# Designs tried in a protein design run: designed miniproteins, single chains, continued (4). Part 21

Each design is a single chain, and the fold is of that chain. pLDDT is the mean over its residues in the fold that is shown.

## One batch from the design tools (miniprotein)

Design m12702
Fold by ESMFold2-Fast:
Structure m12702 (fold): chain A 81 residues (1-81)
Amino acid sequence: MKELKEKVEKAAEKAKEAGYDDDAKIILKQGLRAAEAGDRELVEAIVKSAELLAEGKPSEGASTLTSAMIRAIGDEIDAEL
């Protein structure tokens, strides 16, 4: 759990340094939530999206992040019942 949070924080910093401040905030928020839930797959997808943004593939990075967030929102809605 702590290791996953550190990975998310580093990924968000890389996205911010690449000029994607808004995406970095989303990565940090959703990534920390996923890390607290122990969802390694979601954390890895969020980290990968940040890496794609930093590599100059913003459309692929944004798509990866959006897919991860849709899954996370679905899991959260299901958990509230």
Scores: mean pLDDT 72

Design m12703
Fold by ESMFold2-Fast:
Structure m12703 (fold): chain A 69 residues (1-69)
Amino acid sequence: MEEEYEKLLEELMKISGLSREKIESAINTIVEENDPRYEATVLGAFEKETGSKEAAELLRKLIEVKKKL
């Protein structure tokens, strides 16, 4: 489980150019809020900021993995 999280995090960092700290901060906030409207808003903003649907999908997968931990 931790290995899957690390792999997805590294791929997202490579695609988005964002730091580990920034990505993990976003994931932790989304998980703590536990609000699907907030999650959708952040994912939409992330896709717009990165210009990549693939980056947004990786973030979504990271959130799901984090929720299972």
Scores: mean pLDDT 79

Design m12704
Fold by ESMFold2-Fast:
Formats: sequence, structure tokens, C-alpha cells
Structure m12704 (fold): chain A 78 residues (1-78)
Amino acid sequence: MLEDLEKALDPETIERIREAIENSKKPITVDELAERLGVDRKTAAAAVLYLESRGEVKIINKKDENGNIVTYVYKKEK
């Protein structure tokens, strides 16, 4: 599964997502990553799942007050 994600995703896209997370002072959502980088939400979600699998980020799913699932991405501290 993770190997399939890496093959499907452009390595440059993964690096851009990584940089966006690292440059965020707060936890960033998958939607914010998609908007910031001009990529599809599915692509952003796949890239953050890949980074989580490598232990570089942590993903937390929260319900909004309206019942929508919001996915937050936390960078690992040094």
C-alpha cells in the first residue's frame, strides 16, 4: 500500500507537502495543504499518509461542530 502510494505520487509533490508542513507554525489540515500547493485533496492526503508511515508527521482526525471530519497534520519535533 505505502509502496503503491510512493509510485503513484510524484516525489516532488511529497517534498512540497513535507516543506509546507515544516514551514507551518501550527498543525495544518490536509485541505490547507491541497489549497496551498494547488493539488487535489486526494493527492495531499496520500502524501501525508506516506509521511506518517515514515514517522515524519502525525495525523489526527477531528469532527467539526457540523460533523465534518477534518484531518490535521502535526510535524515531528526534532
Scores: mean pLDDT 75

Design m12705
Fold by ESMFold2-Fast:
Structure m12705 (fold): chain A 63 residues (1-63)
Amino acid sequence: SQQKELQERAKNMSEQEKKDTKEDAIEAIKAGDFKRAQQHIDNLETGGYLKDAEELRKLLEKA
């Protein structure tokens, strides 16, 4: 499935891909697309970027 492919990619997420994913999550939150924002946050957690994911979850809760 598409979601399984994204999870496999997230496991090998680079620093640049982390930055891009974080920016995409912030844009999704600003656009009110909370489902898409949550997907990006989940990908960051899968990639081991737990602090970045937690920061974005707090931002999502305030939106």
Scores: mean pLDDT 79

Design m12706
Fold by ESMFold2-Fast:
Structure m12706 (fold): chain A 62 residues (1-62)
Amino acid sequence: DRDKKLQEIAKLLGVSVKTVSEWLSQPRSVLLKKMGDMILEAKSSEEKRRVGEATRLMYDLY
């Protein structure tokens, strides 16, 4: 199930599964800052929605 969630997060953010796995190996505070930065950089409401969904899935893995 973890691997499937990693693939879903990678798909939502347009990054590799390896990248998501590296992010999840970091302290929670660092991950939260990164996700916050990504939502601020999002150019469309749809992109912001995808980042939000990915953040929700990442919390499910903690």
Scores: mean pLDDT 76

Design m12707
Fold by ESMFold2-Fast:
Order: sequence, then structure tokens, then C-alpha cells
Structure m12707 (fold): chain A 94 residues (1-94)
Amino acid sequence: PLVLPPHATQEAADQAYALADATMRRETGVPILPPRSEDLRVEHLKTENGVEYYRLTLRVTGADGDVVEVRMLITKKNDAVFSELEEAPVVHRA
């Protein structure tokens, strides 16, 4: 199991990796490399009216050196946590 960065959820991480693999295969025909904890980063965007906003960024490399980037928005209010895709996944060519 991957070690998640603070404020990330397993659901958000699983969604990000699934989208990364699907996008890489669709755009390049090559799968992503095996998931690693260092692929995932979380940044705090803001806290406003008791709601915390975070960005989960996944950058994972394909076998040919291309990198796919996925950004998820994580919204936290008390015990309620939501994650959604912030923008379409992007493939950066080597």
C-alpha cells in the first residue's frame, strides 16, 4: 500500500492513478510505471469559512519517459471530505 501525503484520501489517490493510467494508455499506448508514494503531493490552497481546500497532484512516468499529471481538488469541512478532478489530465512528452 502507498503511504499517502497528509490530507490525501485513498479514494482521491486511487482515482488519480486510474485516470493517469487510462490517459497515458490512450495518448501514448504505454502504461504508467508502478505507483510510488513520491508520485503524490498535496498543497494547501486556502481555508475559508471553516472549509479547507487542498490540491492533490499526481505526476507519474510512463516507460518511454512521458509524464502524466493529474490534479484533484480535495475539500474538507469537519469530517466531510470530497474529492473531484480539478482539470483534464495532461501528458507531458519527454
Scores: mean pLDDT 84

Design m12708
Fold by ESMFold2-Fast:
Structure m12708 (fold): chain A 79 residues (1-79)
Amino acid sequence: MVKEKIEKEIERLTEELGEKLYELGGAPSLEEAREIARDVVTGENKKVLTDEGGKKLEEEARKRAEERVKKIEEEFKKA
């Protein structure tokens, strides 16, 4: 079933990206990193299922992690 196959792939990618994001310091916590990864994966379902999608997904995850870090820095800078 296509739906089941897609969902399983999304879960795998989300977990892998979440851990990678956390190790890269892209998120303050592992839980937050997984949430970012899930958002990226879910938003790009059609592309995520290809090798090209995997690369695009990593790029998106990196971008989101950087965006979140910048937001935190902005909060500190306002001090």
Scores: mean pLDDT 63

Design m12709
Fold by ESMFold2-Fast:
Structure m12709 (fold): chain A 61 residues (1-61)
Amino acid sequence: MVVSKEEWLERFREHAETLSEEELERMIAQLEEVARESEGTPLGELYREMIEILREIMEKK
């Protein structure tokens, strides 16, 4: 079955919820870098959505 963007992001969220605050912070930093390099592309938008998910989880911890 082909994984939709929404399904992939939901699985990513599930994985991210298992991470420590330190791990979330490091992943956000890495994604911020690649998002800057891919700004204006669909891939850059995906990285930005991933960062928002990670920040939301970290704020709620």
Scores: mean pLDDT 79

Design m12710
Fold by ESMFold2-Fast:
Structure m12710 (fold): chain A 66 residues (1-66)
Amino acid sequence: MSLEEKIQQLEDMKAKALKTLPAEFNEEVEKIVEELKAKLREDPSLDIEELLQEFERRVVRLVAES
């Protein structure tokens, strides 16, 4: 899988979260995705499935702490 394909999967997960969550979470969701994209650009060999799981864990925590 290419770096572009991995970034696209993170963007797709962001789009899904933004449609599902209240607008108040949009800025934090965008920050999470940008941090994960930055990690992926620094190390393109990172497992996208683990990054998607990390995104989900961070979003669940964000909602639970609000």
Scores: mean pLDDT 82

Design m12711
Fold by ESMFold2-Fast:
Structure m12711 (fold): chain A 74 residues (1-74)
Amino acid sequence: SRSEAEVLEEVREEAEKLSVEELQERIDHINKVIAELEAQRAAETDPRRRAHLDALIRFARRVKEILEEVLKKK
């Protein structure tokens, strides 16, 4: 299994190879994913599943931050 830090580094390396248009499309997609996960979390009553959704939302937000940072440098 890969560490979260290793996955985030791979995301940054891949993002640096993308065009401005491709980065904007990826940001739009991750925003949609975050909104869907937040909606699922709001409807979830099981604390274990809620904790898992919280972890996924945190990870997705970190991915978004990396994509936005790379876009700003282009």
Scores: mean pLDDT 88

Design m12712
Fold by ESMFold2-Fast:
Structure m12712 (fold): chain A 87 residues (1-87)
Amino acid sequence: SSKVEEILRKVGREAGRRIDELIEEAKRNKWSKEEFRKRLEELREEVLARAREMAEQAGLSPEEIEYLLTTLEIALESEMQRILKEL
């Protein structure tokens, strides 16, 4: 649905910005790879929780919510793995 795509775009943009900020913070504070992984995992959980809240408030069906969260989780996991391999 158009609402699913709208939420995915909005949450995706916010997540991308927050990931970039977290990378810069990790470099400034000289975080270990393990500390950075934990911070990325925390961010992933926050992003997924926010997406669920937005989807529920938008009145999405259970199937649309499942699709949205699964799509977002896969995208976030792929991006996190890519970033962690580059460190």
Scores: mean pLDDT 87

Design m12713
Fold by ESMFold2-Fast:
Structure m12713 (fold): chain A 74 residues (1-74)
Amino acid sequence: SPQQQLQQELDQLIARMKAVAAAVGWELRVRVEDGELIVDVTEGPADPEAARRAQDELGELLHRAFELQEQLRS
């Protein structure tokens, strides 16, 4: 179904976000509370340029993940 495809896209985005965080030594945890996507990022020491790139990429991925979660709730 279209909703199953959206869920697969969300799962892939979450996996990508975790990979981006892990690449700079950060921890990223995802949970759903009351139908809302909650993402917690624990930043560790990182090269400033790598940290900036990770923050930029995570920001874009987070925006898309929240959009997909809202579509799943509709």
Scores: mean pLDDT 85

Design m12714
Fold by ESMFold2-Fast:
Formats: C-alpha cells, structure tokens, sequence
Structure m12714 (fold): chain A 66 residues (1-66)
C-alpha cells in the first residue's frame, strides 16, 4: 500500500491524472480509512501545488526507506 501512495503522488506531479485516479481508486478499495484520507489529501495538495507535491514525495520516500 505505501508503494501505491508513492506511485500516486509521482503520477500527480507528472500530470498523469488518469493514472493517478486509477491508483487512488485501488487504494480506496483495499486500504484503511486513514490511508485513503492521507492519499486523497496528498493528491489534492500535489495537484494544486506542484512544489508541495514534490516536497511530499521527498518526505514520504525518506520515511518509507527507513
């Protein structure tokens, strides 16, 4: 699931919203409510603020690669 969120953010930052929507739909079907909410928030932030989206990807990658 964590890798799907990262792929979602990368797709949004790249401007591939159709791919991002498909990934988000999968997350909604198989993830906890907390993960879904986090994914939706990051999607919205990255779409509206590309700089914020890039920062979120860097932070998430650092956190996941413990």
Amino acid sequence: MNQQILELLEAVVAGDYEKADAILDQIKKTSSPAMVELAERLYELSRENKKMGKAAIEALKALLET
Scores: mean pLDDT 74

Design m12715
Fold by ESMFold2-Fast:
Structure m12715 (fold): chain A 100 residues (1-100)
Amino acid sequence: HMEEVLRRAAEVFERASQLADELAKKYEDEGNKTAAEAMKKISQAFRAAAVSARAGNRDLALEQVKLAKEILDKYKSVIPDEDYERLKALIDEGIALLEA
């Protein structure tokens, strides 16, 4: 059911955006400015994906979550492995919902 799937994907992306915002604050407090800026960009991409999913635009939501993945992968070396895996799990869940 496409409408229910898109709503569930939006909820995943909203949780992912909140996590990225909290990680941005944590990294800023730790002096890791590069990781903090990466998290702000990832959070924006997740917010955009959630808005697109709620609007019923599956293709745009998929493009935006893939952008979040590209940013996350680009900055993997400056992000703690545990935080990377948490965000990757939410990306993978959201993509699976959008591709169902």
Scores: mean pLDDT 89

Design m12716
Fold by ESMFold2-Fast:
Structure m12716 (fold): chain A 65 residues (1-65)
Amino acid sequence: GPDMAAVVAGVNGVRAGRGVEALTAAGPESSAAALQMAGMSPEEARRLGKDPAAAGRALERLIAE
């Protein structure tokens, strides 16, 4: 959804600052991958990735860290 696209843009900003490749815009798999890269366990990231609103909020929080 639109919130997830904004979150992926935020992740891509952080990744660009670290010199890593940008993520492509998000399905559940992309949000799960972004959560894992931000430090979440694979199982938790996959679970949250199925809830776009929860995944978006969790990723925004992790990016702020």
Scores: mean pLDDT 62

Design m12717
Fold by ESMFold2-Fast:
Structure m12717 (fold): chain A 67 residues (1-67)
Amino acid sequence: MLSDASVTELQQLIDSLDPSLSAVKEKLQQELESLKARSFESTEEEVGAILALIGDIEDARLLQKNK
């Protein structure tokens, strides 16, 4: 289960995205909620899942920058 610190950091990353990306932000929020509910077998699996969501957020930021 994600730590409160990891959840807060990921939430801040999503919240930092431009409001014009509302649909993308909703999708990322759903991914974060799924991660919060997920149980992990190892710290490596947890880190991998966090990095995957960060990658999705980074893709959204690149889309924001390109507009």
Scores: mean pLDDT 77

Design m12718
Fold by ESMFold2-Fast:
Structure m12718 (fold): chain A 72 residues (1-72)
Amino acid sequence: MDELIEELKKFFGDKFIGSKNEAGRITIYVDKSVDLKAAGEKLKELGAQNVVVTSKSVTAVYDGKTVEVIPV
């Protein structure tokens, strides 16, 4: 789990705003200029399953947890 968050921090760079790690869910907050399609592809590269990209967010499953990327 920490590895996923660190890889996403590296990927988003200055556009990474923060994260919330809860039981069963990780939420990643990113700048609104982030390309959510690219974020979805990165999650697939990192081994996430059931990746769903919308105009508002990306959701996926990683190690049995829900991962959500939200532009703010």
Scores: mean pLDDT 82

Design m12719
Fold by ESMFold2-Fast:
Structure m12719 (fold): chain A 77 residues (1-77)
Amino acid sequence: SAEEEAARRRFLEALLTFGDRIIEELIGSEENKPTVAAILQAIYELWGEDRELSLEELTDEDLRRALEEARARVEAL
């Protein structure tokens, strides 16, 4: 629903704009990779980008870089 999408968007914006601490806490653990990938995919969907993320093809550095880029885009809004 539109209300659920608005709530998800607010959550993602809050998560990304909370600063470097959240990014560092999410990255560097194998257990956190699915969560980070899901967040990035949801953000790409909100921006209208049809992208599928494969955990097998992404490194921790790739996830960090993508999440920092996503954060910069949210902060620019």
Scores: mean pLDDT 61

Design m12720
Fold by ESMFold2-Fast:
Structure m12720 (fold): chain A 94 residues (1-94)
Amino acid sequence: SAAQLRALRDRALLLFQLAAHEARLLGNEETEKIAREAVEALLADDLATARRLAEELIESMRKTVPEELRAGMEALIAQLRATLDELERVAAAL
C-alpha cells in the first residue's frame, strides 16, 4: 500500500539519519557523507542508489566504528537492510 511504502521510506530515512549522526559524533566525515547521500537518494525515490549507498555505508561503518560500539552498529545495519529489503519488495508490488 502507499501508506506502507511511506512508512518504510520514513523508517529507512530515520536509520540513515541516525547513521549520519553517529558518524558525525565519531568524527568520521566519509561515513557521514555516504549516509547523507543515501538520505538524498531516498528523498528522490532512487531506491537503487539508496541500496548501493547503504552497502557502502555498511563497509565504512565496519572499518571505522570502535569495538565497544560494534553491537549497536550491527543492530543498526540489520534494521537498515531489513527495512530496505521490505521497501524494495513493496515498491516492486506497486
Scores: mean pLDDT 89

Design m12721
Fold by ESMFold2-Fast:
Structure m12721 (fold): chain A 85 residues (1-85)
Amino acid sequence: KENTLLVGKAVSEALKEVAGQSIEPSADPEELGKKVREALLKGGLSEDAAEAIAEGVKNAAEIGNELGAEQLRKNLKEELKKLLS
C-alpha cells in the first residue's frame, strides 16, 4: 500500500505538470485509476484514451516500486503530451 501511494504521488505530479489537473494520491489502485480517468476526461481526453491510461496506472500501482513510479511518471508525461498536442 505504501508503494501504491508512491505511484499515486508520481502520477499526481505528472498530471499536474502536463495536463494541469491535480488528483489526491490514493493507496488503493482501483481508486487511483478512477481519479486518473476523471482528471484526464476533465483535461479533454477521449473516454477511450482516458480508460486505457487509467488501466495502465492501476496496473502499475498494484505492482508498486520506486523505479516503476519513475518510469510511469515519465511515460504518462510523454503520453499526455501526445494526446493534448
Scores: mean pLDDT 72

Design m12722
Fold by ESMFold2-Fast:
Structure m12722 (fold): chain A 96 residues (1-96)
Amino acid sequence: SEEVKKKAIERAKKVREILEELRERLERGELSVKEVGEELGRRLGLTEEEVELIEKGYSKEEVIELLDEAIFAIEAALEGRSVDEIQAALEERRAA
């Protein structure tokens, strides 16, 4: 179980780094929403359908918010917060 936890932590850190990179590049206008969706598919294994939903369903500002929520959830999990604590914190962020 310890080796499984270590691998999960390292994967979570890598996912966070990718999301932080894409968020920054989207905010700076270096990538479009479509290009962010394509990079998420290529680097994190989102399905073609999930990538299309991002391209068609969300504005730049909405994608930034979704990336920020995902980054927050990963950081909270890495800090040892439970799923219930993370869900409560995300609800608080959305209410603010």
Scores: mean pLDDT 84

Design m12723
Fold by ESMFold2-Fast:
Structure m12723 (fold): chain A 85 residues (1-85)
Amino acid sequence: GLEEGLEKLAEEMKEYGYRLGLEVTGDEEIAEEAGEAAGKSVFEIAEELKAAGIPLGSRESLERLREEAKRFAEEKVRELAEEKE
């Protein structure tokens, strides 16, 4: 159910952050860190949405979660790229 959806989204975001990190920095260690952080952000954002009274069982809520997790991944890659340079 919802748990399986969140786990799949976390894996999706981990891959997204990893690929983005590689594209921006070319550094596998930075890519791994960005991917790991992006995957973990799915559960953190889900808790924030629940606290705000947003039910996570709808397609709209999952889409919003995906969008926020992607933004988190983009910011994390940017931060890590700046630290590398």
Scores: mean pLDDT 80

Design m12724
Fold by ESMFold2-Fast:
Structure m12724 (fold): chain A 86 residues (1-86)
Amino acid sequence: LPDAALRELVELVEKNLEEIAELASSEDVAKQVAALLMLSMAADAYVQLGEREKAVKLLEKAAEIAEKLGNKETAARLRKEAEKVA
């Protein structure tokens, strides 16, 4: 993605963190998956932009959602990525 698109993606996610947290806390699996995807995409964008600390924070939030979904392998992978990016 162009840097402008990456910047716009992370800005949209940062502005909507409270709404994304509500999706993550929902008992609706589709909403939890949507939150996981949004946070994972924004974390990848932050990695590409060189904003490692922000990427780590979003990867950790994404890992928590994956764990709540029962996907322990995805949660472990995301936490390991956060550790490597930090």
Scores: mean pLDDT 82

Design m12725
Fold by ESMFold2-Fast:
Structure m12725 (fold): chain A 76 residues (1-76)
Amino acid sequence: SVKEKLIELTERAAENASPEMRAGLLGSAKAMRKEKDTEKAIQGALDLAETLLKEKSSPEALKEAQKLLETAREAL
């Protein structure tokens, strides 16, 4: 499902992120798992991806953020 893919991409971004950003990303992934409204979960992923792209912490994190953004936009 789209929700499962967004959760996976968020967790992968967390693995490549700074310790501070990692905690936030894991929290977002947990929130997506608990969200029963798929549209709200997708919107949350979109907002998160845009935040990650603005942060520009590393090339690896940026690449994962781009994948998350594209996946979330396609699901809207």
Scores: mean pLDDT 73

Design m12726
Fold by ESMFold2-Fast:
Structure m12726 (fold): chain A 64 residues (1-64)
Amino acid sequence: TEELEREALRLLAEMAARLSAEEFDAVVQQINAELARLKASQQLSDAEIARAALEILRRAMAEA
């Protein structure tokens, strides 16, 4: 959904401010890889994918 996508973009912007370009790119690649695994193993709706992406982003921010 648009609201979940907007929240994810906001978190990505916060991460970009906190991380170097290399660190940020590495995190984005990890998130994309994990989402690709989930999409391959499960039939997920756009809303489910957006929620999964948001959870992954929040975990990444907590570790950074």
Scores: mean pLDDT 72

Design m12727
Fold by ESMFold2-Fast:
Structure m12727 (fold): chain A 75 residues (1-75)
Amino acid sequence: QVYDVSSVEEAEALAKKLPKGSKIVYATAGLQVSIEAQNVLEKAGFTLVDAGAASKPAVEAAVKELGADAGVFIF
């Protein structure tokens, strides 16, 4: 499953929803809010895999290929 995150509050809600230690593939648009949201996910204790400026379908493919628990598209 790939989650859309456009705010710090959405990142915080996602951090409470997923199990601790989950492996997450994420992509960012490089906006300031993307950096802040990424920091929330890092602080939650997730294992983060950076997909760069990838599209949402590319994040979905990476989640399957890497055996990740979830994907996050930060925009």
Scores: mean pLDDT 77

Design m12728
Fold by ESMFold2-Fast:
Structure m12728 (fold): chain A 80 residues (1-80)
Amino acid sequence: APTNLTVTDKGDYAELTWDAVAGADAYNIFKIKNGGAPELVATVTTTSYNDTDANKDYKYQVQAVKGSAASAPSNEVSLK
């Protein structure tokens, strides 16, 4: 699973960063809205993602992907 998932409020967007997972091809970014199920919002090949639809009530998780296999999700983080 990705480690050290951090979310930072940059004003116009929320910046997500995490540590690279060895052998990962991509990362799935999930957004959790007001106690709902995690929704896939992006797949990236970087160790960062900028969410321009950021809200303090949203939580985030990141998952590493290698081929057809997906890791366990990271811990949840939220904007304060």
Scores: mean pLDDT 76

Design m12729
Fold by ESMFold2-Fast:
Structure m12729 (fold): chain A 75 residues (1-75)
Amino acid sequence: SLEDEIKKLEDEYQKRIEEVESLGAKHGDKERAQKEIELLKISYEYKKRLLTVTDPEEIQKLRDEALKKYDEILS
């Protein structure tokens, strides 16, 4: 179901955040860890939106917006 897919996505997202935070703390690279978390959040929001959008033009717009946000974080 949609709820099950959203729950799975949220659980995977939270697990990855915890892993990135743990590694960042261990290696003392908090700024790099923070950027990885921001990228994970963009990916999570994009995937979550895709579960409810069926229009091809809206899907393409969501993809383009996500890629732009990724570029902004990585620059």
Scores: mean pLDDT 84

Design m12730
Fold by ESMFold2-Fast:
Structure m12730 (fold): chain A 74 residues (1-74)
Amino acid sequence: MDEILARFQALADEYLATMREAGVPQEVIDQVQADIDAVAALMRTLSEAEAREFLARLEELIRGSIEHLRLLAA
């Protein structure tokens, strides 16, 4: 579980950093941070297998969002 949560946190940190670089308002970043904390809490209630599957799907969505933000910043 700790490894899965660490992977999620690293991905979340990259997403937050990309939002800051793209000039996203602090209010929006604060809301996303709250959502990240809620997702981490949810993942702790799942089995390791469920958390792994959930992270895989979430990683695809977050990676897409990072790419989209980078395109908007260009």
Scores: mean pLDDT 82

Design m12731
Fold by ESMFold2-Fast:
Structure m12731 (fold): chain A 97 residues (1-97)
Amino acid sequence: GVEKEEEIQQKLKEFNEKGVEMAAKGPAALSEEEKQAFVQEGIELVKELLKNGREKEAVVILNGLLTLFPENPEVLALKQTVLSEYPELKDSIYEPS
């Protein structure tokens, strides 16, 4: 419904704004707790987007997490889950060379 669409859009906006603030601070200025909280929020958002058929937006958030935290085990586990459940998204998911 409209309410669910608005809720997801608000979550996307808030997550993106937080990501910009974190990038501006630089990784050395972030605590491990702040990094982990951001990763967890992003993982939950990707799962919610996929559940609601918003696959393109889910891929954008996942690619952002992979770019910022390429070796994070939770981000890598999410990537594997998405590739397993949504194999059609394979060519859209970021692969660092």
Scores: mean pLDDT 78

Design m12732
Fold by ESMFold2-Fast:
Structure m12732 (fold): chain A 63 residues (1-63)
Amino acid sequence: KVDEVLEKLERGEIPLEQAVQALLDAGIPRDIVAKAVEKVELSGEPLTPERFGRAVREEYEKS
């Protein structure tokens, strides 16, 4: 489930709000989602589905 949501995010096929909810429903901890958002914001780049999905994957695999 997580991999499917991340793949859709990376392809731009799912909006950010739906992706966040789907990731939480799939069992991704809220703190991982928060860290992913923070990582993208600190990079100075726009918070897009593609960047968010990559950041979530990195934080999730790091855990």
Scores: mean pLDDT 77

Design m12733
Fold by ESMFold2-Fast:
Structure m12733 (fold): chain A 88 residues (1-88)
Amino acid sequence: AEVEKEIEEVVQKFVDMQLQAIDLARRYLAGQITPEQLQAEIDRMLQEMQPVVERAKKLYEKAPELFTAKLKAASAKLAPAIEAVNAL
């Protein structure tokens, strides 16, 4: 269904942004980027996510059970990446 594909695309965007945030944290802690570069990348990510969040809200209203199932699956995929950051 079209709604399921849109939910998967939005959820994948959240996963991709979380992985980018993890990589930014890793690069900053390794001294590869400055605090100013880190802030600029955070600001870029927040601006890119604004329309994605609004789309996610509308999709959740249309298909809450399907959205919840896709988010749960995506959160499981993020667990190893979050654990790697906590080990830094």
Scores: mean pLDDT 79

Design m12734
Fold by ESMFold2-Fast:
Structure m12734 (fold): chain A 93 residues (1-93)
Amino acid sequence: SSESQKFLELLKKYLEENPLVPEEVQEAILKIAEHLTSQGKLELAIEVIGAILSAALNPNPEHRELLLEEALKIAKENKDEETVKIVEEVKKL
């Protein structure tokens, strides 16, 4: 969809402009974005990616963990197993 294409373009530009987000986290974010938008789940993509980006840019380790737990909770409540797997891998970084 046009909205999904616009979201992916804006997300890629945002990641290019924010090199403080680690490369492995950027890869995970793009995988989630492509997976969820391919299924028409743009709103879910925005929520999960927003939480991961907030975590990646947060200087407080405890707050980062809480934000990643929120991303995981959102993915689990929406029963998206692939997104759950990717978020769990981000938590191991």
Scores: mean pLDDT 88

Design m12735
Fold by ESMFold2-Fast:
Structure m12735 (fold): chain A 96 residues (1-96)
Amino acid sequence: MERIREAALRAAEIEGVSPLEVLEQAIELAKKLAEAKSLEEAMELLEKAPGAALDVVRTALQPYFEDSTESPSLEELQEAAKEAARRLEELRRELE
């Protein structure tokens, strides 16, 4: 949680927006990743994501892919994204 909070605050400072806006964008991205139908779709979502949201989502996903040199499977990415979305929603509620 602390690393995700720090990432959101850092991204907000860089973009000149509120941490809540960054978290809302990151939650939306994580939810879209959880619903992705293919790895290609997931990659397109990441490429089109706002940089701030992408950095926060990457931080939230890091524990699931920290030691993997291989690309995650679609199912692994979907499960990790669901957990990331849940944690980001909890953090947003703390900051509201």
Scores: mean pLDDT 76

Design m12736
Fold by ESMFold2-Fast:
Structure m12736 (fold): chain A 80 residues (1-80)
Amino acid sequence: GDKLSLESLDQVEELARRAIETGDVRLARLALVGLAMIRYGMDPSAIRRAVDDAERLARGELREEVFERIETTRQNLLAE
């Protein structure tokens, strides 16, 4: 339930930070797909968008947006 989602979100945040620090597109993809699955479940359109955004995140281009989405998701999980 909620504890597993919070633990998964912490892993997503760590993967996103490491992806930006290293420029690793595979880590960026894992982070963004993980975030999409936490937020939307197995939604194919959300997952495809996450895959498409992975290279931009690895370049640091989506840093602020992605960390804002992670924080909003954490707040929503804590409120439930």
Scores: mean pLDDT 82

Design m12737
Fold by ESMFold2-Fast:
Structure m12737 (fold): chain A 80 residues (1-80)
Amino acid sequence: AAAERLAAARAELAEIAARAEAGEISDAEAAGRATRILALAAGLPEAVAEELAARAREAADDVEAMDALVAEMGELIRAA
């Protein structure tokens, strides 16, 4: 199910976040990878997933911008 796949993608997000916290990858790289995984798992088109991932990399050092991106992604997923 789509919700189950999204939950599994969120588990991968936690692993990516842990690697960023350990200094293995940058926060920007982690945000981009996580956003792409979530978007694709939710069934969004690859072009949209790439655009969201690029925006996440730009927003990784701005909590408000990242929170807004997550909200927008949530609306896109609900519309899909």
Scores: mean pLDDT 76

